# Designs tried in a protein design run: designed miniproteins, single chains, continued (5). Part 2

Each design is a single chain, and the fold is of that chain. pLDDT is the mean over its residues in the fold that is shown.

## One batch from the design tools (miniprotein)

Design m16037
Fold by ESMFold2-Fast:
Structure m16037 (fold): chain A 113 residues (1-113)
Amino acid sequence: SIKEILKELLEEVEKLSEKIKKAIENNDKETAKKLLKELMDLVREKLAEIIELAPEEKKKEVTELAQETLLKLNEKSTEFLEAIRNNDKEGAIKALEEIKKIIEEFVEEVEKL
């Protein structure tokens, strides 16, 4: 069910985000980058599953929403990686919080369809 996938997505994003934040706070750049990759891979996988399960009449809207979400996430992922390279902990945490918000907004919009 889409509802179960959305719930799992939010729970796993929160868990990975907490681990990423801890890695940032501990100056562990390699772990922070690895966990961000895991987060992005998870989101791509769950978005693909949501598209497949979407009702035929909503499939186009869900696909377009997912594509827009991935574009926004790619931009924030780039900002995160730049902040990590520059030892900018505050910038990395802000980019991570924006990634979480983008995913939360996607979930809210899918639930309205």
Scores: mean pLDDT 90

Design m16038
Fold by ESMFold2-Fast:
Structure m16038 (fold): chain A 70 residues (1-70)
Amino acid sequence: SDAAQRAEGERLAEQMRDATLTQGRDAGDRLRQQLIDRALASSEDAGIGMMGALVRAQAEADEALARAAA
């Protein structure tokens, strides 16, 4: 279902953020690619939701890394 696809996208986005912060950008980038592949294979509405989750999680990771570097 679209709801299940969106929930999977949210979980992958959280895993991407956590991997970026704990294991580094290369680990986050691998999960980012998985999320993009899932979004492209999903319905239009679910794919848009998944990409929104990705963009938000990436922004959160980038802000946290910038704060840690300051």
Scores: mean pLDDT 82

Design m16039
Fold by ESMFold2-Fast:
Formats: C-alpha cells, structure tokens, sequence
Structure m16039 (fold): chain A 74 residues (1-74)
C-alpha cells in the first residue's frame, strides 16, 4: 500500500528530526511540530486502512509540512 509506505517513511523522518533536535539541544522547539506530525501520520494511516485515499493524502501532506517546520526549528 503506497499510502501506508508513505506514512512509515514519515514516521522515520519524525524519529530522525527528533534525534537531531535532541542532539542540538533544541528538542523543545521542535517537539510541538513533531507531535502534530505524529497525530497526522496516525490519522493518515487510519484513513488509508479505511480506503479513504483523499483523507489519507491530506493528513500525510500536513504531516510533511509539520516535519519541515520541526526541521526549521532545529
């Protein structure tokens, strides 16, 4: 499933950005964006499993945007 693979890749990015933020001493700056990203990844997975591809794409796109904001906060 393409959408579930995209969600898994975004989860990996959340972990990578979280680790980078922690090592930089900027985890608290990145944390709220990472928390929103995780929330949208989980909603995207739920929508994908239910066959709602448009809702899944919407949530995964928002997750990407939050991960990008977290990277900028580091």
Amino acid sequence: DKLLKEADALDDRVGDVGLAAFEAGRFEQARPYLEEAVKHIEKGREAAKKGDEEKAKEHLKKAQEYIDKAEQAV
Scores: mean pLDDT 89

Design m16040
Fold by ESMFold2-Fast:
Structure m16040 (fold): chain A 79 residues (1-79)
Amino acid sequence: SVDELLAELEELAKKLKEAMENNDWEEAQKVMARIQEIVARFVELKQQGKVSPEQLARAEKILQETDKFIEEQGDKLRA
């Protein structure tokens, strides 16, 4: 269900942050791949009209916060 995907996405976002903070790049890559799979499935569900506005807003917030974290980590590596 959409709610199960959102819950998994939230948990994966937390795991990604933890893995990156611990320099566990193998786990970070695995988590990022799983996040991409969930995002792809979520986009499919949205195109089918199966996602509520509230669920969409929640997904957008999680993804925005995750993207910002990745961008900030990338900026540190370029500095």
Scores: mean pLDDT 79

Design m16041
Fold by ESMFold2-Fast:
Structure m16041 (fold): chain A 96 residues (1-96)
Amino acid sequence: MAKPLSLEQLERILREHLTPEEYERAVEAMRKGYEAAKKLGLTDEEINVVATVMAQAELHAIRNGLTEEQRKELLRDLLAHYGLDPEKVLKAIEEL
């Protein structure tokens, strides 16, 4: 698997390649992931992974018309794939 992009690099790519609606929702998802991961005391690398995964899941949900439950399942799969505890991260996001 490739190393996750930095948040600055990801925001630049998103701004150039997404619609305004996709961009705003992806950035909001990234910020929520960032804040939740920071609150959990994760490393900078893990925080970047959570933020990237949140943006990726939100974009996939928008483009494919996913339900909230399907989006959560995608988030669980992506977080687990990167070695994070999905339930702990999802709970922190819901408490924001």
Scores: mean pLDDT 78

Design m16042
Fold by ESMFold2-Fast:
Structure m16042 (fold): chain A 72 residues (1-72)
Amino acid sequence: SLEELKKTLKEGKELYEKGTEEDLRKAYLLYGIVLGMIRIKKALGLLTEEDLKLEKEAEENKRKVEEKLPPA
């Protein structure tokens, strides 16, 4: 649901603020989950404006995590 996506994004942000490598990797995973769910909704034709806003925010936050983590 939209509320579950918002909750997952918020949890990822809280992990990002903690700033440990483990927390940053967990944040990256949570942002990936949000983006994956939005891709499924897009494929089903179920996207809303709120979903598009969450997608943009999750992509921006995922990028910020990548800047802090060494390349895999």
Scores: mean pLDDT 81

Design m16043
Fold by ESMFold2-Fast:
Structure m16043 (fold): chain A 86 residues (1-86)
Amino acid sequence: KQQEIAKEFYERLEKALEPHREELERLDENKDEEGALEVVREATGDEELYEILKKELELLKQKEPDMEKVKELQEKKLELAEKVVG
């Protein structure tokens, strides 16, 4: 099920981000979401994940975000998780 795949994917992502946790916490305190995405890109080396997260962030910053496009990006993240987890 997608829930199990998402869980394993996020566990792997958390492990990859562990060396960058202090930097990510500082960026989160400053609400620097773009900076946090750059750290994810550097830590994972996953350009596809970075592009999905960047587009999601840009949509969510809109006054009236297109929630259908947000859901499409969330589905693409799950497809990426399936490719990574197998």
Scores: mean pLDDT 76

Design m16044
Fold by ESMFold2-Fast:
Structure m16044 (fold): chain A 74 residues (1-74)
Amino acid sequence: KLEEYIEEMKKNADDDHKLASIVAELAREFGIEAAKEVIDKLYKEGKINDEQYKLLKSTLKVIERAPEARAAAA
C-alpha cells in the first residue's frame, strides 16, 4: 500500500503538481512521518530534483499544521 504511493510518485516524477497531490494523500493516510521518509528517500535516490523536493516539503508543512493529519498518526 505505501509501496503503491512510492510507485505512483516515480511514475509522475515529470508532474510536480501530481507529486504534491500524491504526497498530500500519503500524509493523510499514513501520517507526516511516512510522507517525510518517502520524500527524503526519493530525493536521495535522485528520483526528484531540488525544486520538486522543495515543493513537496512545503506541501508537507501545510498538511502538518492541519489537526486531522496529526490525529491520523496517533
Scores: mean pLDDT 75

Design m16045
Fold by ESMFold2-Fast:
Structure m16045 (fold): chain A 65 residues (1-65)
Amino acid sequence: SEVSREAARDILAVGLSLETGHEVRIEDGRVTVHVAPMDPAEAERAIARIRAEAERLGLTLEVVY
């Protein structure tokens, strides 16, 4: 159901935020990442990790600096 899918995506968004240190939101078919200030190489690895999940779910990715 849509409600169950939304709940699962909310859990994923929280998990990715905790894992990467960036603020991740999943809403309206989109993954939005608000990039926290950190080492550029670590930021890129974190964004790549989030991008992989977005691609797996067929969602668009928006990166906000």
Scores: mean pLDDT 81

Design m16046
Fold by ESMFold2-Fast:
Structure m16046 (fold): chain A 96 residues (1-96)
Amino acid sequence: MEKAKKILEAAKRVAEEAIKYAKENGFDVEKVAEKVAELSIKEAERLRKEGYEVSEDDVIWIAVVAARETAKALGKEELAEEVVEKAEELVEEKFK
């Protein structure tokens, strides 16, 4: 339960930062997906340092939730799945 709450809080923080990024730089699917993946990995590293066991699937879940929320918040729901797919690929490539 505690870990699940931390993962959900991480996804919310990633979405918040990605929304801010897109408002400042414009909404680009690839750039937003890269930002979501980067922030999701950083959140996972932070949680690991706090003593939580974070799997690749947990990081993918953070990225997927954050990507959908970012697209929805910016009125780009039609592009949500493209951001999700790209962010998932980037997490799988970069998270070790």
Scores: mean pLDDT 85

Design m16047
Fold by ESMFold2-Fast:
Structure m16047 (fold): chain A 73 residues (1-73)
Amino acid sequence: MKLTEEQIKALEEIFDKFNVEVDGKVDTRTQVALKELVKEYPEVAKELGIPEDGIADEKTLEALKAYQEKKKE
């Protein structure tokens, strides 16, 4: 999955706000952060295929993996 700079910025802002470590696992903090992402950046969440309830599905996990790869380089 390819992430745009705008999508990466939104994910980084939300995950930094919640002190979420993005290691490809969805824990309680990641779940809360995803719900906030849907609330604050609904278009980004829609583009990444994140459901309105913020519950991680396969597409959400692909987006998190792509974000992790971007932060890792």
Scores: mean pLDDT 72

Design m16048
Fold by ESMFold2-Fast:
Structure m16048 (fold): chain A 87 residues (1-87)
Amino acid sequence: SMEKQIELARRYLDAVEEWVKKQPPEAQEAARPYLEKAREFIDAGNIETGLLYMQLALLHAANAVEKTPKVERMIANLEKQIQELLG
């Protein structure tokens, strides 16, 4: 059911937020706007978009600690996927 999907997505987001709290301050700051968007979409029942924002939060946290071309490409690809879903 949709209710079970929302509950599971909220549990994943809580785990991601707890992991981000253990990262350096620059990673926490980089992840924050994407975690806020993930929560917003999950609470609205848009699980697919919420999970993509959750992935963006993790990638931005990683990119804030160590910038790599691979992580930057993954961020760009996820941003395109979100734009296609919302556009």
Scores: mean pLDDT 90

Design m16049
Fold by ESMFold2-Fast:
Structure m16049 (fold): chain A 95 residues (1-95)
Amino acid sequence: SLKEEALELLRQRAATTDLAERQKLDAKITDITSKLLKAGDYKSAREIAEESRRLSPQNEPVGAGVVELDFAVQKTVEKIEKERKEKEELLKKLE
């Protein structure tokens, strides 16, 4: 499963102190998350983002790939919610 692969990569990222290794893991996690989002698997992408946040210490810098992963999931959720609100607003104008 792409989700299980990404979750394992997140655990490896949390355990590494090597910047080069971290960058490689970030790239792989971002690629998997992008594939899941393109396939419409928002549930798996969200679970990866939630695990990323859980494993990242709040007082330590997050890698660029992990930040991009969180941003991509958040932007997709915001787009869906905006489209839903616009539809509800149009329905209210029909009264």
Scores: mean pLDDT 69

Design m16050
Fold by ESMFold2-Fast:
Structure m16050 (fold): chain A 92 residues (1-92)
Amino acid sequence: MKPKIESLTIEVVDEKHVRVTVKLASPEDVPVAIQIIRKIALENGAKKISYTVDGDTVTFDVEFENRENLEKFIKELEKLAKDSGGKVTIKK
């Protein structure tokens, strides 16, 4: 089941660190969004994952071993958000 994503902001902090802010259509979508995004991060070699929840918004801080893993993660998140009709913003 895919969460209803309204907007996804990806901020590339450095070659190994990314901040992702996900705004969902409902707070009820938060648990499934966390599960899916955490899974995508781990499958792409995330070394460290932390997140905070504020109502319908989740902010993830993710550390990767290398830039290639980070770039693959971003690409998969873009697909996830677009499949949900969400707006995607990438900051480098």
Scores: mean pLDDT 84

Design m16051
Fold by ESMFold2-Fast:
Structure m16051 (fold): chain A 65 residues (1-65)
Amino acid sequence: MSEEERRWARGAALAGKALRGGRLSDPASYERAVETAAQLLMLSGGLSRERARELAEEAFRELPD
C-alpha cells in the first residue's frame, strides 16, 4: 500500500469511526465503521469493494485508541 493510499484510508477510517459515534469496542460497531469507511473509499476513489475494505480494515488497525 502506498503512503498516499494509507493517508487517504486513514481519513476515511476516522470519518467512519466518527459517523458511528467513535465506538469500536463491540463487533457490530466495528463492522459498521469499517463498512462506512469502505463505502467512502468506493464512492470517492472508485475502488473495488474488496480493495476498499482491505484499506479500511488496515487503517482501523493503525488508529490510536
Scores: mean pLDDT 71

Design m16052
Fold by ESMFold2-Fast:
Structure m16052 (fold): chain A 87 residues (1-87)
Amino acid sequence: MPSEEEILAAFEALAKATRDASAEERLAAMRGFVDEVLAALPDLPEAVRARILALLDRAATEGASVEEVDRVMAEIVLLLQEALAAQ
């Protein structure tokens, strides 16, 4: 199970790797990251999983900036940290 530290490190690595990427490329990378993390956390409450997916859908809104995508990713990381801390 990925730790809070591992999730944060992966987020920072994603942010660095996609720094100069378009919002669409950054969103695609973020979606891949979330899919991988959710697959590693099969026992996550459905409410938390649904909220994370809703945030991804919000980030996919046409015209979303790289800054907005980054903000949504930070909120997803926070939700994952809270869920892991509750276990």
Scores: mean pLDDT 73

Design m16053
Fold by ESMFold2-Fast:
Structure m16053 (fold): chain A 89 residues (1-89)
Amino acid sequence: EKLEELEKRREEIERELKALREKVAAGELTPEEVAAAQAELQRRVAELALEELLLRGLLSEEEYERLLRLPVDHPEVQARLEEYDELVA
């Protein structure tokens, strides 16, 4: 059940990324709006990936809480995102 919720959230994020790309191509957004939207989507992707790793037992509760407090571009967060990408193939 919880994994189904994560899958729906992933599909929503992917849809928003596509919509953002289309709006950028159409010239509808300022550079500041693009940067803000990208940062928000990157954060949501990172949170989703970390939560799935936690649910799969690949990440402890303590590590999950610690990583959520770090920037998305932090090396430890990026390493976990790479692990997640390999997992979901």
Scores: mean pLDDT 79

Design m16054
Fold by ESMFold2-Fast:
Structure m16054 (fold): chain A 56 residues (1-56)
Amino acid sequence: FSEEDIKKLQEIASQFPGVSVEVVDGKPVPKFAKGTPLEVILAAMNALSKAIKEAK
């Protein structure tokens, strides 16, 4: 992943409360704050998956 791709993923994650993206071993890893509702987690995962496909 490029720095631009990671930045875009972090921006998308910031749209969802309790969701963030950290870089671990050069890969973007979604992180969820304690108490984040499952519906928000699912919506964020769908948005991030779409962005990853667009970043190819």
Scores: mean pLDDT 77

Design m16055
Fold by ESMFold2-Fast:
Structure m16055 (fold): chain A 100 residues (1-100)
Amino acid sequence: SMALENTKKGVEHLRKAVEYLQQAARAAREGDFERARDYLDQARYYLSLAEGAGLSSDKAWRYINEAEAALIAGDGERAARYALQAARELQETIDAVEAV
């Protein structure tokens, strides 16, 4: 069904968002805030695609926004923690979808 195909595409997009959030956390901890921001933007792009496929996470969006605010404040450790919280929320969504 188209619904099943959309769900599979959404999961693939969430997996990409998780990967970019993990890369953002590493870059933030290394003090490379420009690279961290680029990775957060990539994560937002893939999360937006996942929402178009019917998979959304308001918590992940909130954590990504908090990670960006932390980068603007110069707090790489806080940015990394929020990026990893967003990644965890998306991974829990992936696991829940794949368990059905």
Scores: mean pLDDT 90

Design m16056
Fold by ESMFold2-Fast:
Parts: structure tokens; C-alpha cells; sequence
Structure m16056 (fold): chain A 86 residues (1-86)
């Protein structure tokens, strides 16, 4: 069925997008952790607080993006299951 093929392709694309979001989050966390380390070594506690606050916002944004993608994937999986059962 062209409809089932299209849903499978969309599901695969959303799963790939989720993996990209996770990979980008890990990379951004590593960059921020290195900046925090350098600021601590310099004794710059104000800069440390700024980057720790940025990590908090990054985590919040990441959790929201992951939840949105997981909800979309779940909807596509349910739709695919419905069409395959019909």
C-alpha cells in the first residue's frame, strides 16, 4: 500500500530526527562542560554560573523536543498499526 509505505518512511524520518536531536544535545553538553571547566580553572565563578544556567535551558529544550518527537512517533506507530490491521 502506498499509504503504508509513506507512513513507514515518515516514521523512519522521525526516528532519525530523534537520534539527531540526542546526538546534538550530547555534543552541546560536552561543549558547555568544557567551557565550565575552563571558567573554573580561571576562577571565574560568574561565567561558571552563566554556563550552568545555559545547561539548564538546554536540558529543558531537549526534554521538550524529545517529548514532541516521541509523541509524533507514537502517533505514527498507532496509525501504521491501524492501517496494517485493516
Amino acid sequence: SPEIAALRARLEAKRAELETVKSEYDEQLNILDEKIKKAREAGDEETVKVYEFMKLFLETDYKNQVKQLEDEIARLEAELARLEAA
Scores: mean pLDDT 89

Design m16057
Fold by ESMFold2-Fast:
Structure m16057 (fold): chain A 55 residues (1-55)
Amino acid sequence: SKEIKEMMERAKTTAARILQRLLDLKKNGEVLTPEKMLEISLQVRAEAEKEAAEK
């Protein structure tokens, strides 16, 4: 169904966005601890949900 395809594409986009955010932080000299990586992952997911709600 369309919904499943949209979910999969959103999941791929969110995963890529998380990776890019982590790479940018590392490029800026940030030390990525497991706790920080989890925090960033949750922030990016929250941002994606907010953007989806705003359309």
Scores: mean pLDDT 79

Design m16058
Fold by ESMFold2-Fast:
Structure m16058 (fold): chain A 52 residues (1-52)
Amino acid sequence: SSDVQRIRDEAARLGLTLAPGAAQRLLDAVGGDVEKAVAVLRQVAREREERK
């Protein structure tokens, strides 16, 4: 689905590696809200950047 692809593309843009099922599981966990899923990925990326 295009929502899962958008999550994968955003993760790749942020330098994050996702397991094959992780994007779908994240989308399901946020009730299908792709914007919220993207916000979670951005939060994880910020935490990793702050740790460097």
Scores: mean pLDDT 80

Design m16059
Fold by ESMFold2-Fast:
Structure m16059 (fold): chain A 97 residues (1-97)
Amino acid sequence: SEEERIVKLLAEYFGISEEDMRRLVETLKRLGLDDVLEALREFAQAIENGDVEKAKEAGKRLIDLLDEVLPALTMIDPEVARIAYELKKRLEEKLKE
């Protein structure tokens, strides 16, 4: 599925386990956080295509969206919140490169 491709690609790119990335994506989907899911898809597609400018744009949007949802995720599922925070930190590091 497209979802599994995104999970695998992002897990490899950020050095997060496929299990953790899948759990994050499934939780975002279950909670109806479609904007975050779309930003993840756009970011994954941009890096797959080597589109540095689109990757930076999607990445910045993803950071902002993750900042907005992290407090709610922390209350609902602290483990998923930690995965989201790790993703955000690694994304910020990649955008500085």
Scores: mean pLDDT 87

Design m16060
Fold by ESMFold2-Fast:
Formats: sequence, structure tokens, C-alpha cells
Structure m16060 (fold): chain A 77 residues (1-77)
Amino acid sequence: DALTPELKEQAFNAVLRAMEELELPNALKGEAVRAAERALAQSTTKAELLELLRQELDKTSLPPEAKEAILAAVAAL
């Protein structure tokens, strides 16, 4: 359940892949990257990461389907 640096890197890469698959505009990709970085910096477990990532994504202009896809990609790790 502990987030190792390696698992944090995998989670960040999962966010990047989800954004590429969704074909998000570069501006929204920037918002999602910042949201992911904030969530990862503050989380110590996968459960905390998912909760914080949801909260940070809710502050972005991303469409609901994109937020859910990003969360699902991280949850699948």
C-alpha cells in the first residue's frame, strides 16, 4: 500500500498515457500534469493518491470523462 518512488513514477506515467489516449489539448494536459504532481507530492499510499488526485482534478477545466479516465488509469496500477 505504500507509494514507493517507483510506483509514483508509474502513476505519473499512467496519467500521461491516459491524456495521450484521450487526445487532450496541450493546455488541459498542463492542468492535468500539475494536478497529478500536487497529488503525488502529498500522498503516501495509493488510496491517498486516488483521493488527492480526484480533488486536484476537480479544480481543473478537464471534462468529467477525462477526469474519470485518468483516475481509472491510476487505480489500475
Scores: mean pLDDT 86

Design m16061
Fold by ESMFold2-Fast:
Structure m16061 (fold): chain A 83 residues (1-83)
Amino acid sequence: SMSRRRRIYDINRQQATRIAQISTQARGTDVTDDDINQEFINIMASNGFSQQTLIDYRRRNNSPFTDQDIQDIVNQSRRRDQL
């Protein structure tokens, strides 16, 4: 349902925000929306969301990510999970 999907998105966005803040603090930089969006897509991909679902998310949220960027993030996320 849309309600369940919205809750998953909100939880994953909160998790992405925390990860982005930790990562940027370690680098000595300010957190940006792009940092949050990248971590959000990584989490969603790791949770089994399809490339099509991530493309739909991009379109709804006016994300600057291209279809290629989403594919690269998905592939990178899968590689990180194996480390």
Scores: mean pLDDT 62

Design m16062
Fold by ESMFold2-Fast:
Structure m16062 (fold): chain A 87 residues (1-87)
Amino acid sequence: DALDAAPEELEAEARALGWTATFEKRDGVLTGTVERPGVTVEFVIENGKPVSLTIRLDASAPYDDADIKTLLEKAAEMGIKATVERV
């Protein structure tokens, strides 16, 4: 499970998948930022469970309002507090 990896290992895996990532892990809490063109995602995972998610999208992001609605619905189903900001 990627959540068991050190932050530098998670950053390397994210880069292999085409994302730029910065993670910080402290005693079961993983906080991170992952980015690709048009999209920035900030998240908090506690005890292996995502608890919050903030997504920032610019006009170049390959997501429409329906995609965002689907993402927010899925986050709610998983018990994640999700917020979307368009810039």
Scores: mean pLDDT 71

Design m16063
Fold by ESMFold2-Fast:
Structure m16063 (fold): chain A 86 residues (1-86)
Amino acid sequence: MTVQLYFDEEVPEEVKEKVVESLKKLGYEVEVVDSVSELDLNKKILVVHKVDDETVSLTLVYKGKVLASKTVPYEKLEEALKELLS
């Protein structure tokens, strides 16, 4: 199963790497896109947005609908992604 991943430009590289690694650990194929125009609404899309220096918002979209959203500290990214995608 493939997840398309969009990070806004303010998300730190370490956080981007953790999200990609966590998704791969969960058995997902990860496709990182640099522009919202590259998003395929027929795929699962994870949008990652920086909220503050320690926190990101994770939004799961599929077929044009928001399935789940969580705001989590960077240290809890793996746990949050596992829960979000279960």
Scores: mean pLDDT 80

Design m16064
Fold by ESMFold2-Fast:
Structure m16064 (fold): chain A 79 residues (1-79)
Amino acid sequence: MEERRERILLAASAGVHAIGAASIAVVSEDDEVRQAALDGLRRMNDLSDRALAGTVEQAREEAERSRRIYEEVLALYKK
């Protein structure tokens, strides 16, 4: 039960990064930044599904990958 709760919280963390990328896609007026944000969001959706279906350890790895993808998109947007 506690392991399931931890997986859900880690998947939720990945979801927050996906919402961040979606926000950049909506707000950005730069086509290159918008396309990068949409591509990042697509990649994050796959990671979130795997986090929910896997183990707690896998969920942690997927959450960290989601954070890295978001940071890449955010760095491009900050230009």
Scores: mean pLDDT 73

Design m16065
Fold by ESMFold2-Fast:
Structure m16065 (fold): chain A 67 residues (1-67)
Amino acid sequence: SVEEELAAALANADFVRIAGLLAEDEAAFRQAMAKLAPQFPEAAAFVRLLREDPTLEALIARAREEA
């Protein structure tokens, strides 16, 4: 499930996998993030970091193209 995959990706700080899950189904990703927020208090800060760091966005976009 998206929830299980997202939990694993968040625990490992796997930015590429997190971006892949978001790209597959944004609605399911948002729902999973809402459920996981209490377990991963850094999740909101992590999403903010992805938006603020153009290097992370570029890396994620490149990985998506290679997949």
Scores: mean pLDDT 67

Design m16066
Fold by ESMFold2-Fast:
Structure m16066 (fold): chain A 58 residues (1-58)
Amino acid sequence: DRDQLRQQAIDSLVSLGMSRDDATSVVNSLSDSQLRQMVRASQQGVDSLARTGVRIRN
């Protein structure tokens, strides 16, 4: 569960253009609760786009 949250957070940061090493460093500096908030915030962005009928690729 925690490893999955870390992996999701790393993948999200890498998708934003951060290097994997930098993403791993950031994720390792965060608590489990902060990781959950980060992943949720990223997912909310995607979900908000989906809800408005807008997709990252039309």
Scores: mean pLDDT 67

Design m16067
Fold by ESMFold2-Fast:
Structure m16067 (fold): chain A 68 residues (1-68)
Amino acid sequence: MAREIAERAGVSVATARRFIELRAEGLSLREIAERLGVSQATVRRIQRALIEIEVEEGIELIRKAVFK
């Protein structure tokens, strides 16, 4: 997942991985931007990429569970 987020958001895999860790700790997007040393626009791009991947995975899971 971190690699896919990095590719979609245009950031390093290390940055994407650290974003996931900080979000799991409950930090706000602003706090994550400060900790990563990136702009809030960059953090919003990473968040968007994560949501897109989660939606895609959720849709696939629903399809497998409900549809033949």
Scores: mean pLDDT 76

Design m16068
Fold by ESMFold2-Fast:
Structure m16068 (fold): chain A 62 residues (1-62)
Amino acid sequence: RLSAEEAGKRAEEAARAGDREKAADYALQGGTSGGNSAMGERGGRAGVAGDAEKAREYAEAA
């Protein structure tokens, strides 16, 4: 099971690679792991937008 920190890092990597769907998936996983689905959702939206830094930040905050 991915920790919120690991999920955030993978979301950042996927967003940087241009894989927006994978970035959103990892950010949402961070939200479920941290117990804050709202932050995971924000991270997913940032990942889809290609904002790697925000995707990581929101996933880790979850």
Scores: mean pLDDT 69

Design m16069
Fold by ESMFold2-Fast:
Structure m16069 (fold): chain A 71 residues (1-71)
Amino acid sequence: MVEVEATSVELTVEVEDPVKDAERLAEELRKDPRVKSVEVEILSEEEAVVTAVAEVNGVEVTATVRLVKKP
């Protein structure tokens, strides 16, 4: 039986500008042919979330990066 394995990774990072840094991260992720989808959610001027779904060797990997503004 071929089993599809799924792995999720969640990261929180502090950045200077979450909106701009999230957009830049999403553009870089979209350049990777293994990445199937990239979603950017701007929650506020101080918080953004980038979610990328990639498939590597039959394994679905979901990476969620929360970007928060440095204090």
Scores: mean pLDDT 78

Design m16070
Fold by ESMFold2-Fast:
Structure m16070 (fold): chain A 90 residues (1-90)
Amino acid sequence: SKKEKIAELLHEMNQILNEEYEKLSKEKQEKLWELKDKYFPKIVEALENENYKEAVELLREFVEELKKEGLISEENAEKLLALIDEIEKI
């Protein structure tokens, strides 16, 4: 289903985020968790309401905040954006 495909892509995003998390200082790990707590409940709510455009916009905003705060490498940010593009195509 569309929801199953989106869940698989979100799982891949979480794998990338976990890889970055393990490389961060404690202060930056706390910031990454704060951003996840801010964005992921909103993303889940948007997906449950089938507001896919809003979910994609929130995911893109989340990645830009990760870049701004220095919480993610450019390579992994590009990987996350590619996964978001795949969600948008579903």
Scores: mean pLDDT 86

Design m16071
Fold by ESMFold2-Fast:
Structure m16071 (fold): chain A 78 residues (1-78)
Amino acid sequence: SDQDKINEAIELLKAGKYDEAIKVLESLDEKTPMSLALLGFAYQKIGNTDLATKSFNQAIKLGITAEEFYEAQLIAFS
């Protein structure tokens, strides 16, 4: 399920496995604001600023809250 994939991606991000987390997040059947924010921070961690910006802009378009954005940042920087 997408939820199992999101949980896997969160653990990969916490372990510093950003490339693997990106592959999992890109494989989701449905993009959510939270999954796009996690993807954006993962791209930022590997230095891909263009894809990070694109992912964050999609999260904003889909209605990400400040609280969701902050949670995604804490996950990626934990």
Scores: mean pLDDT 88

Design m16072
Fold by ESMFold2-Fast:
Structure m16072 (fold): chain A 80 residues (1-80)
Amino acid sequence: SEAEVERLIEEALARFREETADWPESVRERALARLQARFEELRRYVAEHPEVSLSQFRAWLESEVARVLAEAREEVERLE
């Protein structure tokens, strides 16, 4: 359901915020903005493709979190 999709997105965003709590605020905010944009894209895709399972959607969200975290971590290391 749409409510379950929104819950999974909120859980993923909350996890990201907790994992990045000690990061520079500007880096965290930029990474969060990128993550939110990608989640919105995935949410729209799932709304138009009801055959996609919640487990598959969760996996996609987890993959995006991992990718954005890796990209942002590399940026922090390069700026230091």
Scores: mean pLDDT 82

